# Ledger of designs, part 67: designed miniproteins, single chains, continued (3)

Each design is a single chain, and the fold is of that chain. pLDDT is the mean over its residues in the fold that is shown.

## One batch from the design tools (miniprotein)

Design m10311
Fold by ESMFold2-Fast:
Structure m10311 (fold): chain A 60 residues (1-60)
Amino acid sequence: MVSQESILALMSTLSHPVSARDLARVTGLSVSAVSRMLNELVRQGRLVYDPATGTYSLAE
C-alpha cells in the first residue's frame, strides 16, 4: 500500500510536476485513489496543483 508519505517521497525523486495518471502508473494504484491522496496533500499545503496543466508539484 502507498501512503501519503510515499507519494511525497516519490514526487521528490521525480523533481518535476506530475499528474495523478503518472503517479497511478508508477504506483499501480487507481487514478481515483492517487487523486484523493494528492488533493489531501494540497489541502495540507504540502503540494501545489496547477489547473492549466493538471499537474501537482511539491510546495516550498
Scores: mean pLDDT 78

Design m10312
Fold by ESMFold2-Fast:
Structure m10312 (fold): chain A 64 residues (1-64)
Amino acid sequence: ANPLDVDGDINHLTKEDILRLEEALGLEPTGKLTEETQYAMYDVDKDGEITEEDIEKLKEILTS
């Protein structure tokens, strides 16, 4: 797993991390960082962009 620190760059996620995120978000398990996955990530905060709150949510999902 690739821990999302204060980097804010989801491109650092591994295929395993992406699969976990897709499962937690209810998306198709592709293991690819798609536009659908990226949009779902920023929707978590409802801020219109990926923020530290989104990163903390992603960390919780990845470490669950």
Scores: mean pLDDT 56

Design m10313
Fold by ESMFold2-Fast:
Structure m10313 (fold): chain A 65 residues (1-65)
Amino acid sequence: KEEVLQETVRLAKAILDGNKEEARRLAEKFRDKAPEEVSRLLEAIDNGDVDAAIQALAALTQKLL
């Protein structure tokens, strides 16, 4: 649980830094556990929509906890 929070914090930092490659790589780690939430997050990252990406990350984090 704590490990999931640490990984999601790293993912949030990558999104806020505009590092799409790192954000995608980190998000893919959760695909097996939350495929729908990861797909939505990746779409927001690809579109460069930081606000949508952070909202999708919040939903992913809730799904993983």
Scores: mean pLDDT 81

Design m10314
Fold by ESMFold2-Fast:
Structure m10314 (fold): chain A 71 residues (1-71)
Amino acid sequence: MAPTPEQVAASVLLAGGSPDVARAAIEKAVETANGDGKKASYGAFYAMLAASLGLTPEEVARIAEEGAKKA
């Protein structure tokens, strides 16, 4: 199950990110997710978020997946 842009942004906030960064990330992810399930775009999105917040892309993806399971 692929996490939504909102779930990724929420997971980043839980890791100590700011609301402003989360909003910008959601907007960018919506642009990237247009079409029919471009999963490769999520990898790039995670890398961008990780770089902005000092997290690894792998860690952001893991947190997002765990958040999605709880939601």
Scores: mean pLDDT 55

Design m10315
Fold by ESMFold2-Fast:
Structure m10315 (fold): chain A 129 residues (1-129)
Amino acid sequence: SMEEMRKQLEESLENAKRNLEKAKELAREVLEAVAEFPEVSREVKEAIEAVEKALEYLKKGVESSEYLRKAAGYARQAALLFENARGLVLRQDGGEEGRKVSEKLEEAKRLLDEAARNLELAAELKDKL
C-alpha cells in the first residue's frame, strides 16, 4: 500500500542518516589514531568529506530522488576510501593498534555500504510515490 511504502521510505532515510553519522564518528576516531601517517590521514579526511556530502544530498533528497542517488554515490565513494585507508594501515602497522584501526575502518565501510543500499531503496520508493 501507499502507507506501507511511505513508512518504508521514512525508515530507509532514518537508517541511512544513522549509518552515515556513525561512520563519520568512527572516521573521526581513526583520524586521531593515524595522525602520524599522512597517506592514511588523507584518505580518511577525504572519506569524511564524502560522508558530509552524502548527508547534504540526503537532506536535499526531499526535493528529488536524484539527490538520494547522489547521496548513495558519495556513501560508496567514502566506503572505497575507507577500504583504501584500511589497506594502508595494515601495510604500515601490523600491530595491535593497527588492527584496532583496521577494524574501525571495516565497520565504517560496512555502515556506508548499508547507507548506500538504504538511499537507493529510498530513491526507488520516492519515485513510486
Scores: mean pLDDT 89

Design m10316
Fold by ESMFold2-Fast:
Structure m10316 (fold): chain A 94 residues (1-94)
Amino acid sequence: MEELLELVKKLSSKDEKEREEAARKIIERIPEMSPEEQLAVAEALIPLLSSKDPAVRRAAAEVLDALLKYGSREVQQLVGRALFEAAAAGLDTS
């Protein structure tokens, strides 16, 4: 868990390479995550969809899309709703 949350934190980095490596590592670990770990990661990522940095929003959306494809049903429902709400509200309203 702690390592996953550290990777989520790196998605907010100003370094593009660090963000890309963090996103890749999280995505690679999704099949090995428990449903509880997938939910914790999704909950930590959802606020990043409202980031002022378009690159951070894109990185968060990429990982959330992977959770939507490879995660548990509960994670798919949470992530699907969050992505829909972000699109409906407009990312620039944050």
Scores: mean pLDDT 79

Design m10317
Fold by ESMFold2-Fast:
Structure m10317 (fold): chain A 74 residues (1-74)
Amino acid sequence: VKEAAELLVNGKVDEAVEIVKKNKLDVDEVIKEAYKIIDQMMKDGVHPSIVQSKISTFSDSKKEFLKKLKEEGI
């Protein structure tokens, strides 16, 4: 779950999809974990511009991730 979530936060959609498929992960848990990663970055004092960049990347990767999973019948 955490590995797939970290991939999504970094925009690596195809790699995240493959991990979800291979390990039969819950999609909602992966997305929830990605939000926790971003929240933790804010709590750790990561610069706001870097956090905003990660939020933007995750927003785009989340859309593509859900689209690809739907195309795969997941």
Scores: mean pLDDT 76

Design m10318
Fold by ESMFold2-Fast:
Structure m10318 (fold): chain A 60 residues (1-60)
Amino acid sequence: SLEEKIKKVEEELKKAKTRKELILVGASATMLYLHALLEGNEELAERALRIEEEAQRKIE
């Protein structure tokens, strides 16, 4: 499910140690955000967007 995919990426964000890993997490989160928007699931879209924002903050 989309929720399970988002949960997996949230766990990947916690484990990410390198800039490359954070970039990949951000990319995955962006794809899941778009998928959630297409399904009309605002809650999952907001969760995916938060992952992307956290990954970007850690890179900067």
Scores: mean pLDDT 85

Design m10319
Fold by ESMFold2-Fast:
Structure m10319 (fold): chain A 87 residues (1-87)
Amino acid sequence: MTPEELARAIAEFFLKMSKSSSLKPEERARAAELVAAARALDPEGVWLRAVALLLREAGISAEEARELMEKAGVPQEVIDRLLELLE
């Protein structure tokens, strides 16, 4: 799987979270696992730029992205970097 393909999977998961009032804890944990895999596969962060682009195109605001990432247990350092890319 390329970093771009993994970024698409991560973005699609967060888009699902934004449209659903409730996701099971297992589903939220899956998002954190995908982020961890992307960080291991692509330490340069190309995946993070792709995620930011996909979320922006879907109309997800920086505030919504922060809330979704925090609910999924994504590390704060990753959240902060993603939010900078959404500016």
Scores: mean pLDDT 73

Design m10320
Fold by ESMFold2-Fast:
Structure m10320 (fold): chain A 85 residues (1-85)
Amino acid sequence: SMAKKEETRELMEKLAEKLLEGARNAVSDPEKAEEYKKEADEIAEKLKENAEDELIQEIGKEVAEKFKPKIEELEAEYKKLGVSD
């Protein structure tokens, strides 16, 4: 249903935000990064329980496109800092 797609999108956007915050804190605050990762894992489990794999893949593609500029910005920040292992 459209309502289920919207709920799945909201959860996936929340997951993306937690993963980005985890990455931003990975070097400066590893403990906080670990907390964001735990929250991301909890959201990922809810997605697996409440949505079909096909729907997750479809919405995941849309969310990835939406968050691509923020990911590229973070990658550029890490390159400037020399954090590129």
Scores: mean pLDDT 77

Design m10321
Fold by ESMFold2-Fast:
Structure m10321 (fold): chain A 55 residues (1-55)
Amino acid sequence: SKEERLKAFELRISTLPEELAEEVRKKVEEYVAKGDLEGAEDVVYEASVKQLKEE
């Protein structure tokens, strides 16, 4: 399940603009290193919302 969640994060991040994707990936890796998958998920979600607002 953890590996499946990490794959889902990476897939979602890959749909973001490259600049934003790199920033989000860095933050996600930091949270994952701390064992905080919920924090990683929140970062991905916030980036997705920001992307929708930028349109």
Scores: mean pLDDT 76

Design m10322
Fold by ESMFold2-Fast:
Structure m10322 (fold): chain A 63 residues (1-63)
Amino acid sequence: SELDQLLEELTQLYRKKIERGEMSNEEKVKLIELQLRALELLDADPSKIQAVKERLEELKKKG
């Protein structure tokens, strides 16, 4: 499923970053974007989706 594929992409990203010791802001943005996509696919509570969107916007402002 699309959700299973997103989970695999998240897992690969985490494994790669563990090897490097940290994530860049761009990689953190990618991680949150994948999490947001998963929440939308699961038809999660709109308030939870909005909270993630706000975190993503804050992180983008820092980069």
Scores: mean pLDDT 75

Design m10323
Fold by ESMFold2-Fast:
Structure m10323 (fold): chain A 77 residues (1-77)
Amino acid sequence: VKVLDVKVKPIGGNKYLVEVTVEVEESDTVNEVAEAVEKALKEKGLEAVGVEYSDRTLGELGVKAGKHRFTVLAEKK
């Protein structure tokens, strides 16, 4: 898993919408993706609001290799 881009947008009330672009392989686990995203957020002084963890691979979930973009809700510590 590689985090390629992190775009932070303040939405008020010490909350932020963070658009994350990652490059993944089908052998990457949900836990590895979550850890990479949390690490990238901590580099910016942010913490994710709710994270789902699983040892399942992205391939098992039908996620294809390549670049994916998603949005997470984050707060400033």
Scores: mean pLDDT 79

Design m10324
Fold by ESMFold2-Fast:
Structure m10324 (fold): chain A 78 residues (1-78)
Amino acid sequence: DPELAREVYRLAVPRLEEARRAGRISPESYDLAVQALRAAAAGDGDRASQLFQQLAALDPEDARLATEIVAEAGREVA
């Protein structure tokens, strides 16, 4: 559902930015996570999956944190 993905983007991106500013996620991991969420919001699930795979390969710990933030946002909009 692209509308749900857009709401997740709206809630998750500011939280990812807070995590980046706090040093909990690298700038490179932040960029990949935001690009993946943007792709999902645009209806491009394949691109979103590719970008999350790149994030997991770059930094598994950052990928885990990003996934937790996205999952929490998803629960808030459901």
Scores: mean pLDDT 87

Design m10325
Fold by ESMFold2-Fast:
Structure m10325 (fold): chain A 80 residues (1-80)
Amino acid sequence: KEAVKKRLVETVAEALVRAHELGKELLKQEPDEALIKEAEERMRPLVERALAAKEEAERVLGKEAAEEALKEALEEAQKR
């Protein structure tokens, strides 16, 4: 089912891109504990959405197909 695979790829890729952007932003200035905590709080819903999409893909497509989609998400995130 392509819709489930596409959702997993897009959700994980978006979470990875946002994590990289937030990490780069934090490293641009000397990060204090409060800035790190805010970044973690902002990432939490994205990570939870990515995990939910992965669980759905594993249930619908099977573990191997879900892992293949995760590899595609990593490549897509690196391209952005």
Scores: mean pLDDT 75

Design m10326
Fold by ESMFold2-Fast:
Structure m10326 (fold): chain A 59 residues (1-59)
Amino acid sequence: GKKEKIIEGINKNLPITLTEEEKKKFKSFKNTEEQIEFLAELLDLPKSLVEELIKKYVL
């Protein structure tokens, strides 16, 4: 689904790779805000920067 495409886009367009456990955790979130929060904590980045990266590289 949409979550799978986002994970693929992240792995393809950003210099990071999500583990299977991290992918499962990401897919468990109900909305985009929770997904951004998870990625921000995982990457140790501000939420605003993660949102901008998703818009620019992942969609």
Scores: mean pLDDT 69

Design m10327
Fold by ESMFold2-Fast:
Structure m10327 (fold): chain A 76 residues (1-76)
Amino acid sequence: SMEAEKERMLEKFLEAIEGTKEYIKSLNLEDEEEIIEKLEEFEEKAKKTLELSEEEFWPALLEVVGELQEYLKEKL
C-alpha cells in the first residue's frame, strides 16, 4: 500500500540519520550537541511528510534529504 511504502522509505531515511548521529559522536566535535540537535530537526521534518499525499510525499522527502546533505556539507 501507499502508506506502507511511505513508512518503509521514511524508516530507511531515519536509520541513515541515526547512523550519521553515531558517526558525528565518533568525531569528538566541539559543536556535536548542535549538530545532533539539527539532525533531530531533520528527523521531525521527515516524519511530517507521512501526512502528505504520495505525490507530495516524495518531493518533500527529497527536499529534506537535500537540506540535510547541504547542512552536513557546510558543517563538515
Scores: mean pLDDT 82

Design m10328
Fold by ESMFold2-Fast:
Structure m10328 (fold): chain A 100 residues (1-100)
Amino acid sequence: MEELERLLEEIAREISRRGGIPLEEAREAVERALEDVLEVERNREEVRELIENDELDPAAQAQADLVLRGPADLLVAELEALLGPEVAEKARKAVELRLK
């Protein structure tokens, strides 16, 4: 099994077990959440690249800080608080694998 697929399955099984929802629903929820987080992370990478290349207008840099502090890291921290560090780490790893 691919590492990403294994991580997503493990996350879905834990959510299903703790939340009492069907495994298939948990898998769909994990896939949707991963795509949402990936969209945020891609936007952060684009802004980070513009800053590194000195392409941002100085007036826009304050806005860039908000994007770089993006909600993806906060969502992973929330998962750690709710589901524990092992599930949060698997979620972070899954995002990293999909961004490649």
Scores: mean pLDDT 62

Design m10329
Fold by ESMFold2-Fast:
Structure m10329 (fold): chain A 70 residues (1-70)
Amino acid sequence: SKEEVEEIKKLMEEEKEKFKKLIEEGYDPKELLEQMEIILEDAKKSLSPEQQKVLDEYLEEMKKFAEEYE
C-alpha cells in the first residue's frame, strides 16, 4: 500500500543518515556498503515491487556517498 511505501521511505532515510554518520566516525565505507547490500537483499524477499524500488533508490544514494570517500 501507499502507507507501506511511505514507512519504507522513512526507514531508509533513517538508515541513510546512520550510514553517513558511521562513515564520518571512521568506519570503512566499502565494508558498510557491503553489509547494507546484504541486509537490503534479504529484506527485498519479503517486500512488494514498489517497496523494493525504494530500497534500490536509497542503496544507489548510499553507493554514491560511499564512492566520495574512496
Scores: mean pLDDT 79

Design m10330
Fold by ESMFold2-Fast:
Formats: C-alpha cells, structure tokens, sequence
Structure m10330 (fold): chain A 77 residues (1-77)
C-alpha cells in the first residue's frame, strides 16, 4: 500500500527530527491520490485539517496503517 509506505517514511523523518512542512503536504497529496481523491479538489481548510490530524497522529506514535485509516474516515465523513 503506497499510502502506508509514505506514512512510514514520514514517521522516520519525524523521529530523526528532519520532518518539514513540505514532507507533510506531499504525504497528504500522495495519500489522497492513493485513495482516489484529487488533492486539488479539496479546500484549503480541508487540507489544513488533514495536515493537523497527521501531525497529531505522528506525535502519538500511531502505526502507519491506523494513520491512513483515520485520514480515510475524515475524507468519507
């Protein structure tokens, strides 16, 4: 699963203290595409909400599979 792999790489960068805002944004875009959602179809507010949730889940140390599932739930309502 590409989305899971992308999140796992993001977690590695977070643990190494190398995480950038661009990494978070790219990860969200890649997850959206993997889920069949055009990243450019989302509002700025929706993108910021997804980024904030992703950051929180990284801080909580949640597994990549669970992070992808939570992001999917937000996109589906």
Amino acid sequence: DEAVRVVAELQRLFREGKLTDEDIEETIRRILRALGVDPDSLSEEQRERLKQLLRQMLEEGRPPEEIVEELRRLLEG
Scores: mean pLDDT 79

Design m10331
Fold by ESMFold2-Fast:
Structure m10331 (fold): chain A 85 residues (1-85)
Amino acid sequence: MPSLSEIRERVDAVMDEIESLSPEQARQLVRDFLTDLRKQGASGGQIQEAIRHILDRAEERKLSQDKLNAISDAVHQEWLRFLSS
């Protein structure tokens, strides 16, 4: 089971990659990351922390509006998927 610190480190690596990607590629990378986290048995609290850290990093990094929208959509869809389990 990944710790919260491990989740934050993984998010930081994902966000570093997102800076060079298109909005569609960023959406896909975020979706794949959260899907893999869920497959690894992450709890709701761990998924929620990953989502918060992704959104915080996206704002801090001054990403384009298109990338922010793509990331926001991806985290929203994955969170709903998790809740519907």
Scores: mean pLDDT 82

Design m10332
Fold by ESMFold2-Fast:
Structure m10332 (fold): chain A 60 residues (1-60)
Amino acid sequence: MKSLEELVKEAQEIFEKLNISSLEFGEKVGERLKELNVSDDDYKQAEIALELLKELLKEE
């Protein structure tokens, strides 16, 4: 299991590769967090953000 710092680092690296808008990405993460009912868990939020980034990376 990865630490929070490792999840954030991996997410940042993928985000840079995708070259997408921070605002647009933030909106997508916010929508998924609401759908999954995850609001205040930093680790879970980072995990969801990383999953979304991996999904976007697979489309490229």
Scores: mean pLDDT 73

Design m10333
Fold by ESMFold2-Fast:
Parts: C-alpha cells; structure tokens; sequence
Structure m10333 (fold): chain A 71 residues (1-71)
C-alpha cells in the first residue's frame, strides 16, 4: 500500500455514515493481527469509532495524526 493509498483510505473513513463506520471498525479489529501496518490499523479503528459516535472533530484530529505518522 502506497502513502497515497493510505491517505485515501483515511479520507474514505471520514466520509462513512455512523453505521458504516461501526461495521468498518469491527472488521478492522478482526483483521488487525494479519495486517502489515498495525499502527495505521489502530488509527483507522479509532477514526472509524469516532465517526460511528458522531464525533467528527475527534475523527478529523485522529486522521491528521495518522497522516503525519504516514509521512
């Protein structure tokens, strides 16, 4: 996965509905042990959970931190 693909994935998470974000968070928790970048997966889970809770300010803050981690 390229840096651009990782950033696009984070931006996609911010566009999810709360119900979609809840499903994505559960899927990421199940697949985390099989992924090559567990730190990025942890950020993705946190972002998806924030979106699921309607906390868009926290979701954006976490996405910005994750983008800083990638670059």
Amino acid sequence: MTEEEKIAFLDLLLQLSPEEAKTVAKSLEVYKPYMDDPELVDYAIKIAKAVAEGNLEEAQRLADEAKSYIR
Scores: mean pLDDT 80

Design m10334
Fold by ESMFold2-Fast:
Structure m10334 (fold): chain A 81 residues (1-81)
Amino acid sequence: MSPLERFVAAVRDPSASEEEILREMALFLDAAATASVEELRAYRDALRELAEDPSVAPWRRRAAATIAEELDRRIAALEAA
């Protein structure tokens, strides 16, 4: 299972602790730091879909939206370089 898949699964799991979600988020962000622009776009789109899912708790959707925005900034920086 990829770091993105693990993070998405943790966010979607209502029994997952905040600590578990933060741990999977850290692993995902570490993987994203070395990702290609194409991979970052796929990650951003997956997190945007997660942020719009009404079955996910509001605070978790906000977290997904915040990370998607960070990925969008990284994509812009890489495209400008």
Scores: mean pLDDT 83

Design m10335
Fold by ESMFold2-Fast:
Structure m10335 (fold): chain A 93 residues (1-93)
Amino acid sequence: MEHNELGVKKFKEGKYIEAIESYLEAIKEDPEYAEAYENLAKLLKKLVEEKGEDDPVVQYALKKLKFKGSVKELILELEIQAGILELKKAALK
């Protein structure tokens, strides 16, 4: 099972730390894997909506990524990166 697929499975199981780690490994293996960025953004948006920005799992993601901005800024950057990668894939035939 690839890391992105494992992340989706862990997210569905409510294992959010394992899901984050799996999505980050997918991005590490293929930095152009748009779906992994999109899935990580969706997970963080769900946690912020349900638990707030100070949730320990959300803060774990910020620390693991060494991100110096807010959680909302991280989510936006992940969504922008996914969009850029999807557009690049569509342009390259």
Scores: mean pLDDT 82

Design m10336
Fold by ESMFold2-Fast:
Structure m10336 (fold): chain A 77 residues (1-77)
Amino acid sequence: MEKVRKLVAELSREIQRIAAKNGEEDFATKLIRELGEASSIDEAIEVLDKGIEESKNPEMRELLRKGKERLEKIKKE
């Protein structure tokens, strides 16, 4: 779980950075809260999937896709 929490913390910082640049701060605040509330890797992946669908910014979507891939790798280990 430490590896997952570190990844979520890194993703949260990058999500905030991209959101501040693109005016998606409300979206980012909700997404980061939901990621922090996820009690399993599967829940975190579901949060990222919803974020990918809801974000209108390509840079944000790519960040979330990469985060999802990293979580899926941790789950398979």
Scores: mean pLDDT 82

Design m10337
Fold by ESMFold2-Fast:
Structure m10337 (fold): chain A 64 residues (1-64)
Amino acid sequence: SYSKEELIALGDELAAQGHPQLGAVLNSLAASTEKETLSAQEIVDLMRKNGFDEEAELFAKVAA
């Protein structure tokens, strides 16, 4: 599971690795969620629900 702080840090890391859109999506999810932590599957599901299918697929590969 990822805390809000972990999602922000991961987003910044992925942006530095050439995935700035994925980083922005992770930062947005961290800011908007009411949960203290999210599982990798919950993050993927939220991305897909919001139309970020490419970012969801990239995150699923990183989280595996």
Scores: mean pLDDT 81

Design m10338
Fold by ESMFold2-Fast:
Structure m10338 (fold): chain A 95 residues (1-95)
Amino acid sequence: MEEEEKKKEAKEALQTELGVPEKEAEELAEILVKIEEALKNKDEKSLKEYVEKAEELIERMDLPEEQKEAMRRALQAALLPTLPKEKQQELIAAA
C-alpha cells in the first residue's frame, strides 16, 4: 500500500514537474521507489542494481535529451544521501 502510494507520487512528479510521458514516468517511478527502499534497508547490492537499471532505462527511452536530463537529475536527487559530502554540496549549489 505505501509502496503503491510512493510510486504514484513519483510518477506524478515526473509527469508534472519534469514533463516525462506517462509510460516512461511509470517505469522510472517503479525503479526510484526500489532505490528508496534499498537505501532505507542499506542494501548496497540492490541499490547498485536499481541505479544501473534506471540509467539504462533513461538511455533507452526515445525522449528528447532535455527530458532525459531531467530524469537523470531525479535519479541523482534520490541518491543524494549516498554521495560524498563534496558531491552533495555541488548538487545543492547547482539547484
Scores: mean pLDDT 72

Design m10339
Fold by ESMFold2-Fast:
Parts: sequence; structure tokens; C-alpha cells
Structure m10339 (fold): chain A 82 residues (1-82)
Amino acid sequence: MEEIARALGYSGEGIREFLEAVKNGTIHPLSIQYDQLVSQLQQLVRSGRMSQSQYNQTISQARDLRRQGKPEEAIALLQEAL
């Protein structure tokens, strides 16, 4: 299970969250919400409503927040950028 989590790009606390989701037979809701918001921001770039550089900067800041153990703040940042 830990080997699978690492193969999917999870590390540190992300491995723990992934393992709990696997143990319960579900994927963590915050990770699904994060991926959905990233997808919506990508659509804004494709439609010309957001620049590629603004997207890259926003995603970088959100990743830094997740790395600091602040996934809810990362989600809020992505929502504000929409």
C-alpha cells in the first residue's frame, strides 16, 4: 500500500491520508476537491480567462500550502482564483 501511494505521487502526510482512504474503501474528499478545482482553472486558461503564468503561480502557491499541512487553505486559494 505505501509503495502504491508513492507510485501515485503521495509523500509524508499524503501517504497517511491515502492509506486511510484505502482502508475505508474511499478516496479522501479534499484530494478530489483539489483536483476538481485544478481542472476548472485549466479550463479558464484554455478559454483565455486566465494566463498560463497566473495559473502556474496559483498552483505553486497551493502546492506549498498543502506541503505545510494546510490543504483547506490551498483549496480556498484555488476557489478565490476562479
Scores: mean pLDDT 72

Design m10340
Fold by ESMFold2-Fast:
Structure m10340 (fold): chain A 70 residues (1-70)
Amino acid sequence: LKSEIAKAVPSLSKAQISAVIDAMMKAMGLSRAELEAMLRSMLPNPKKLEKMLKNWLEIFGLLSDEESTM
């Protein structure tokens, strides 16, 4: 699952993917099986999965806050 998510979301590191999964489980009270089923249902649409994971990372303050260069 993590390797497929990493392929679908190349802008996120494996560590960030792991962190967002952990944060989602804690915040939503989901079991690993429920979260896995949800993520699996989104694997056919990697762009939607990427956007959702990035939104969750931002909500939890786990998304890298890099300044734009000129």
Scores: mean pLDDT 70

Design m10341
Fold by ESMFold2-Fast:
Structure m10341 (fold): chain A 75 residues (1-75)
Amino acid sequence: MEELFEEIRKALEAGDYDRAVEIIRQLAKEKGLSDEEIDDIVELFRRAVEKGLTPEQVVEVVKNAIDYYLEKKKK
């Protein structure tokens, strides 16, 4: 899991946003999130990038969104 977040950060630092989105979709799908939840996470990622957040801050936004949906699922 830590390796995938590191790869997202590296993709962002390289300006490869398509690769970052691919890794996010893979990670969320492996955690059992729905396509709708994955799309919400990708939208949060896009907005964070557009706002000019650092790669580290963007990764934190994605991680928090995944954790939020996982906690909702544990209900």
Scores: mean pLDDT 81

Design m10342
Fold by ESMFold2-Fast:
Structure m10342 (fold): chain A 81 residues (1-81)
Amino acid sequence: SGEELYEKLKEEIEELTELGVKAAEEGDITAAIGYILRLIGLGFDVELLKEKGVLSEEQAEELLELIKKGIKEILEALKKQ
């Protein structure tokens, strides 16, 4: 269902953000950028799922905000190297 997919995407975004921040803090620039690129890819998937009516507008908006926040956190961690 759309609700199950929403919960799974939310968990994946949170996990990718945590891994990306950790990689950035450990100086693994390649891994950190890889996690940013994966988060960007999920953003496109979320938009497509919204357009196809699989995710609600509210679910998509929440996921996109989490993605933006995650990318920002990884970038901020990278800048502190």
Scores: mean pLDDT 90

Design m10343
Fold by ESMFold2-Fast:
Structure m10343 (fold): chain A 75 residues (1-75)
Amino acid sequence: MPVTTNVTARASRPSAARDAQAAALATPGVLDARALQHGDTVSVTVVAESEEAARRAVEAIAAVPGLSDVRATLV
């Protein structure tokens, strides 16, 4: 069953949302990911096949350079 996770972070780079989306989509078990950037705030919605895949996607997003204060909520 698909799991939706909302990730929020602070961005120090204009490419942070695109990089976060790419990192999430590169994660095995991620079905879809969409990122939006509003100034220094990034929001990523991740749809994954499992909670484990969602957690790996959050880890991949947290590893993106220029992102800080990464928080994830299961929806």
Scores: mean pLDDT 83

Design m10344
Fold by ESMFold2-Fast:
Structure m10344 (fold): chain A 75 residues (1-75)
Amino acid sequence: DKEAEIVEEIINKYLPEAESSSSKEKVIELYNKANKEYAEKLGLPVFEFPEVTAALAEELSKRLGQPVVALQVEE
């Protein structure tokens, strides 16, 4: 499961820092970094945010206990 492996790798990289922060702004910053890395690993441009980040947003929302879908951009 290629996408699941990429999501897990990226979440494991950014989640500890996000969990250690109580700042919404810090979580948003880390989500944007994770989103860019996820797009790069899939060979997709960051402009395709809604498609690229669907799995990442879902997993990050579950692990942080809050929705991050609002960070996605629609073209």
Scores: mean pLDDT 60

Design m10345
Fold by ESMFold2-Fast:
Structure m10345 (fold): chain A 59 residues (1-59)
Amino acid sequence: LKERIEQLREDAKTLEEAIAALDEDMARNGESPIKAAAKGVLESGLSFTKAKIEELEEE
């Protein structure tokens, strides 16, 4: 259980870093529809991952 939660936390960290990188890129180079769409997918994945961590931690 602890190892599974740790892996999900690492996945969440990776997603947060990817989102931050896209935000910085778009802030510097201008907003792009494809990058905005990619960010939306990553944010959805992060939300799901955080919900999974919370479910596992509830016990």
Scores: mean pLDDT 80

Design m10346
Fold by ESMFold2-Fast:
Structure m10346 (fold): chain A 97 residues (1-97)
Amino acid sequence: DDAKAKQIKEETGKLSDAGGEAGKNLEELIRETRRSGKYEKVLEEAIKKMDEMLKLIKETRDANKDVDKALDVNQEGRKKFEEIAKWAREKLEEIKS
């Protein structure tokens, strides 16, 4: 219905924004960990989370071909991207402190 279509569009927008923020935060974290040479475990975790993001992007893209799954998958994907962005931001603050 129109209400569900509107929610899917809104959640898709939020998913895109959250993914962009998570990617930016991870890229900065990877750059800083490589520059310092001291945070090898954090670098490994950041790479793992980047792989997780790529998997989420594929899963959300594939699920959006099915309208019945699109809303829930986009909402779950957004939450996971927000968690990744927060983790990366917190680790970046630890490195810069």
Scores: mean pLDDT 79

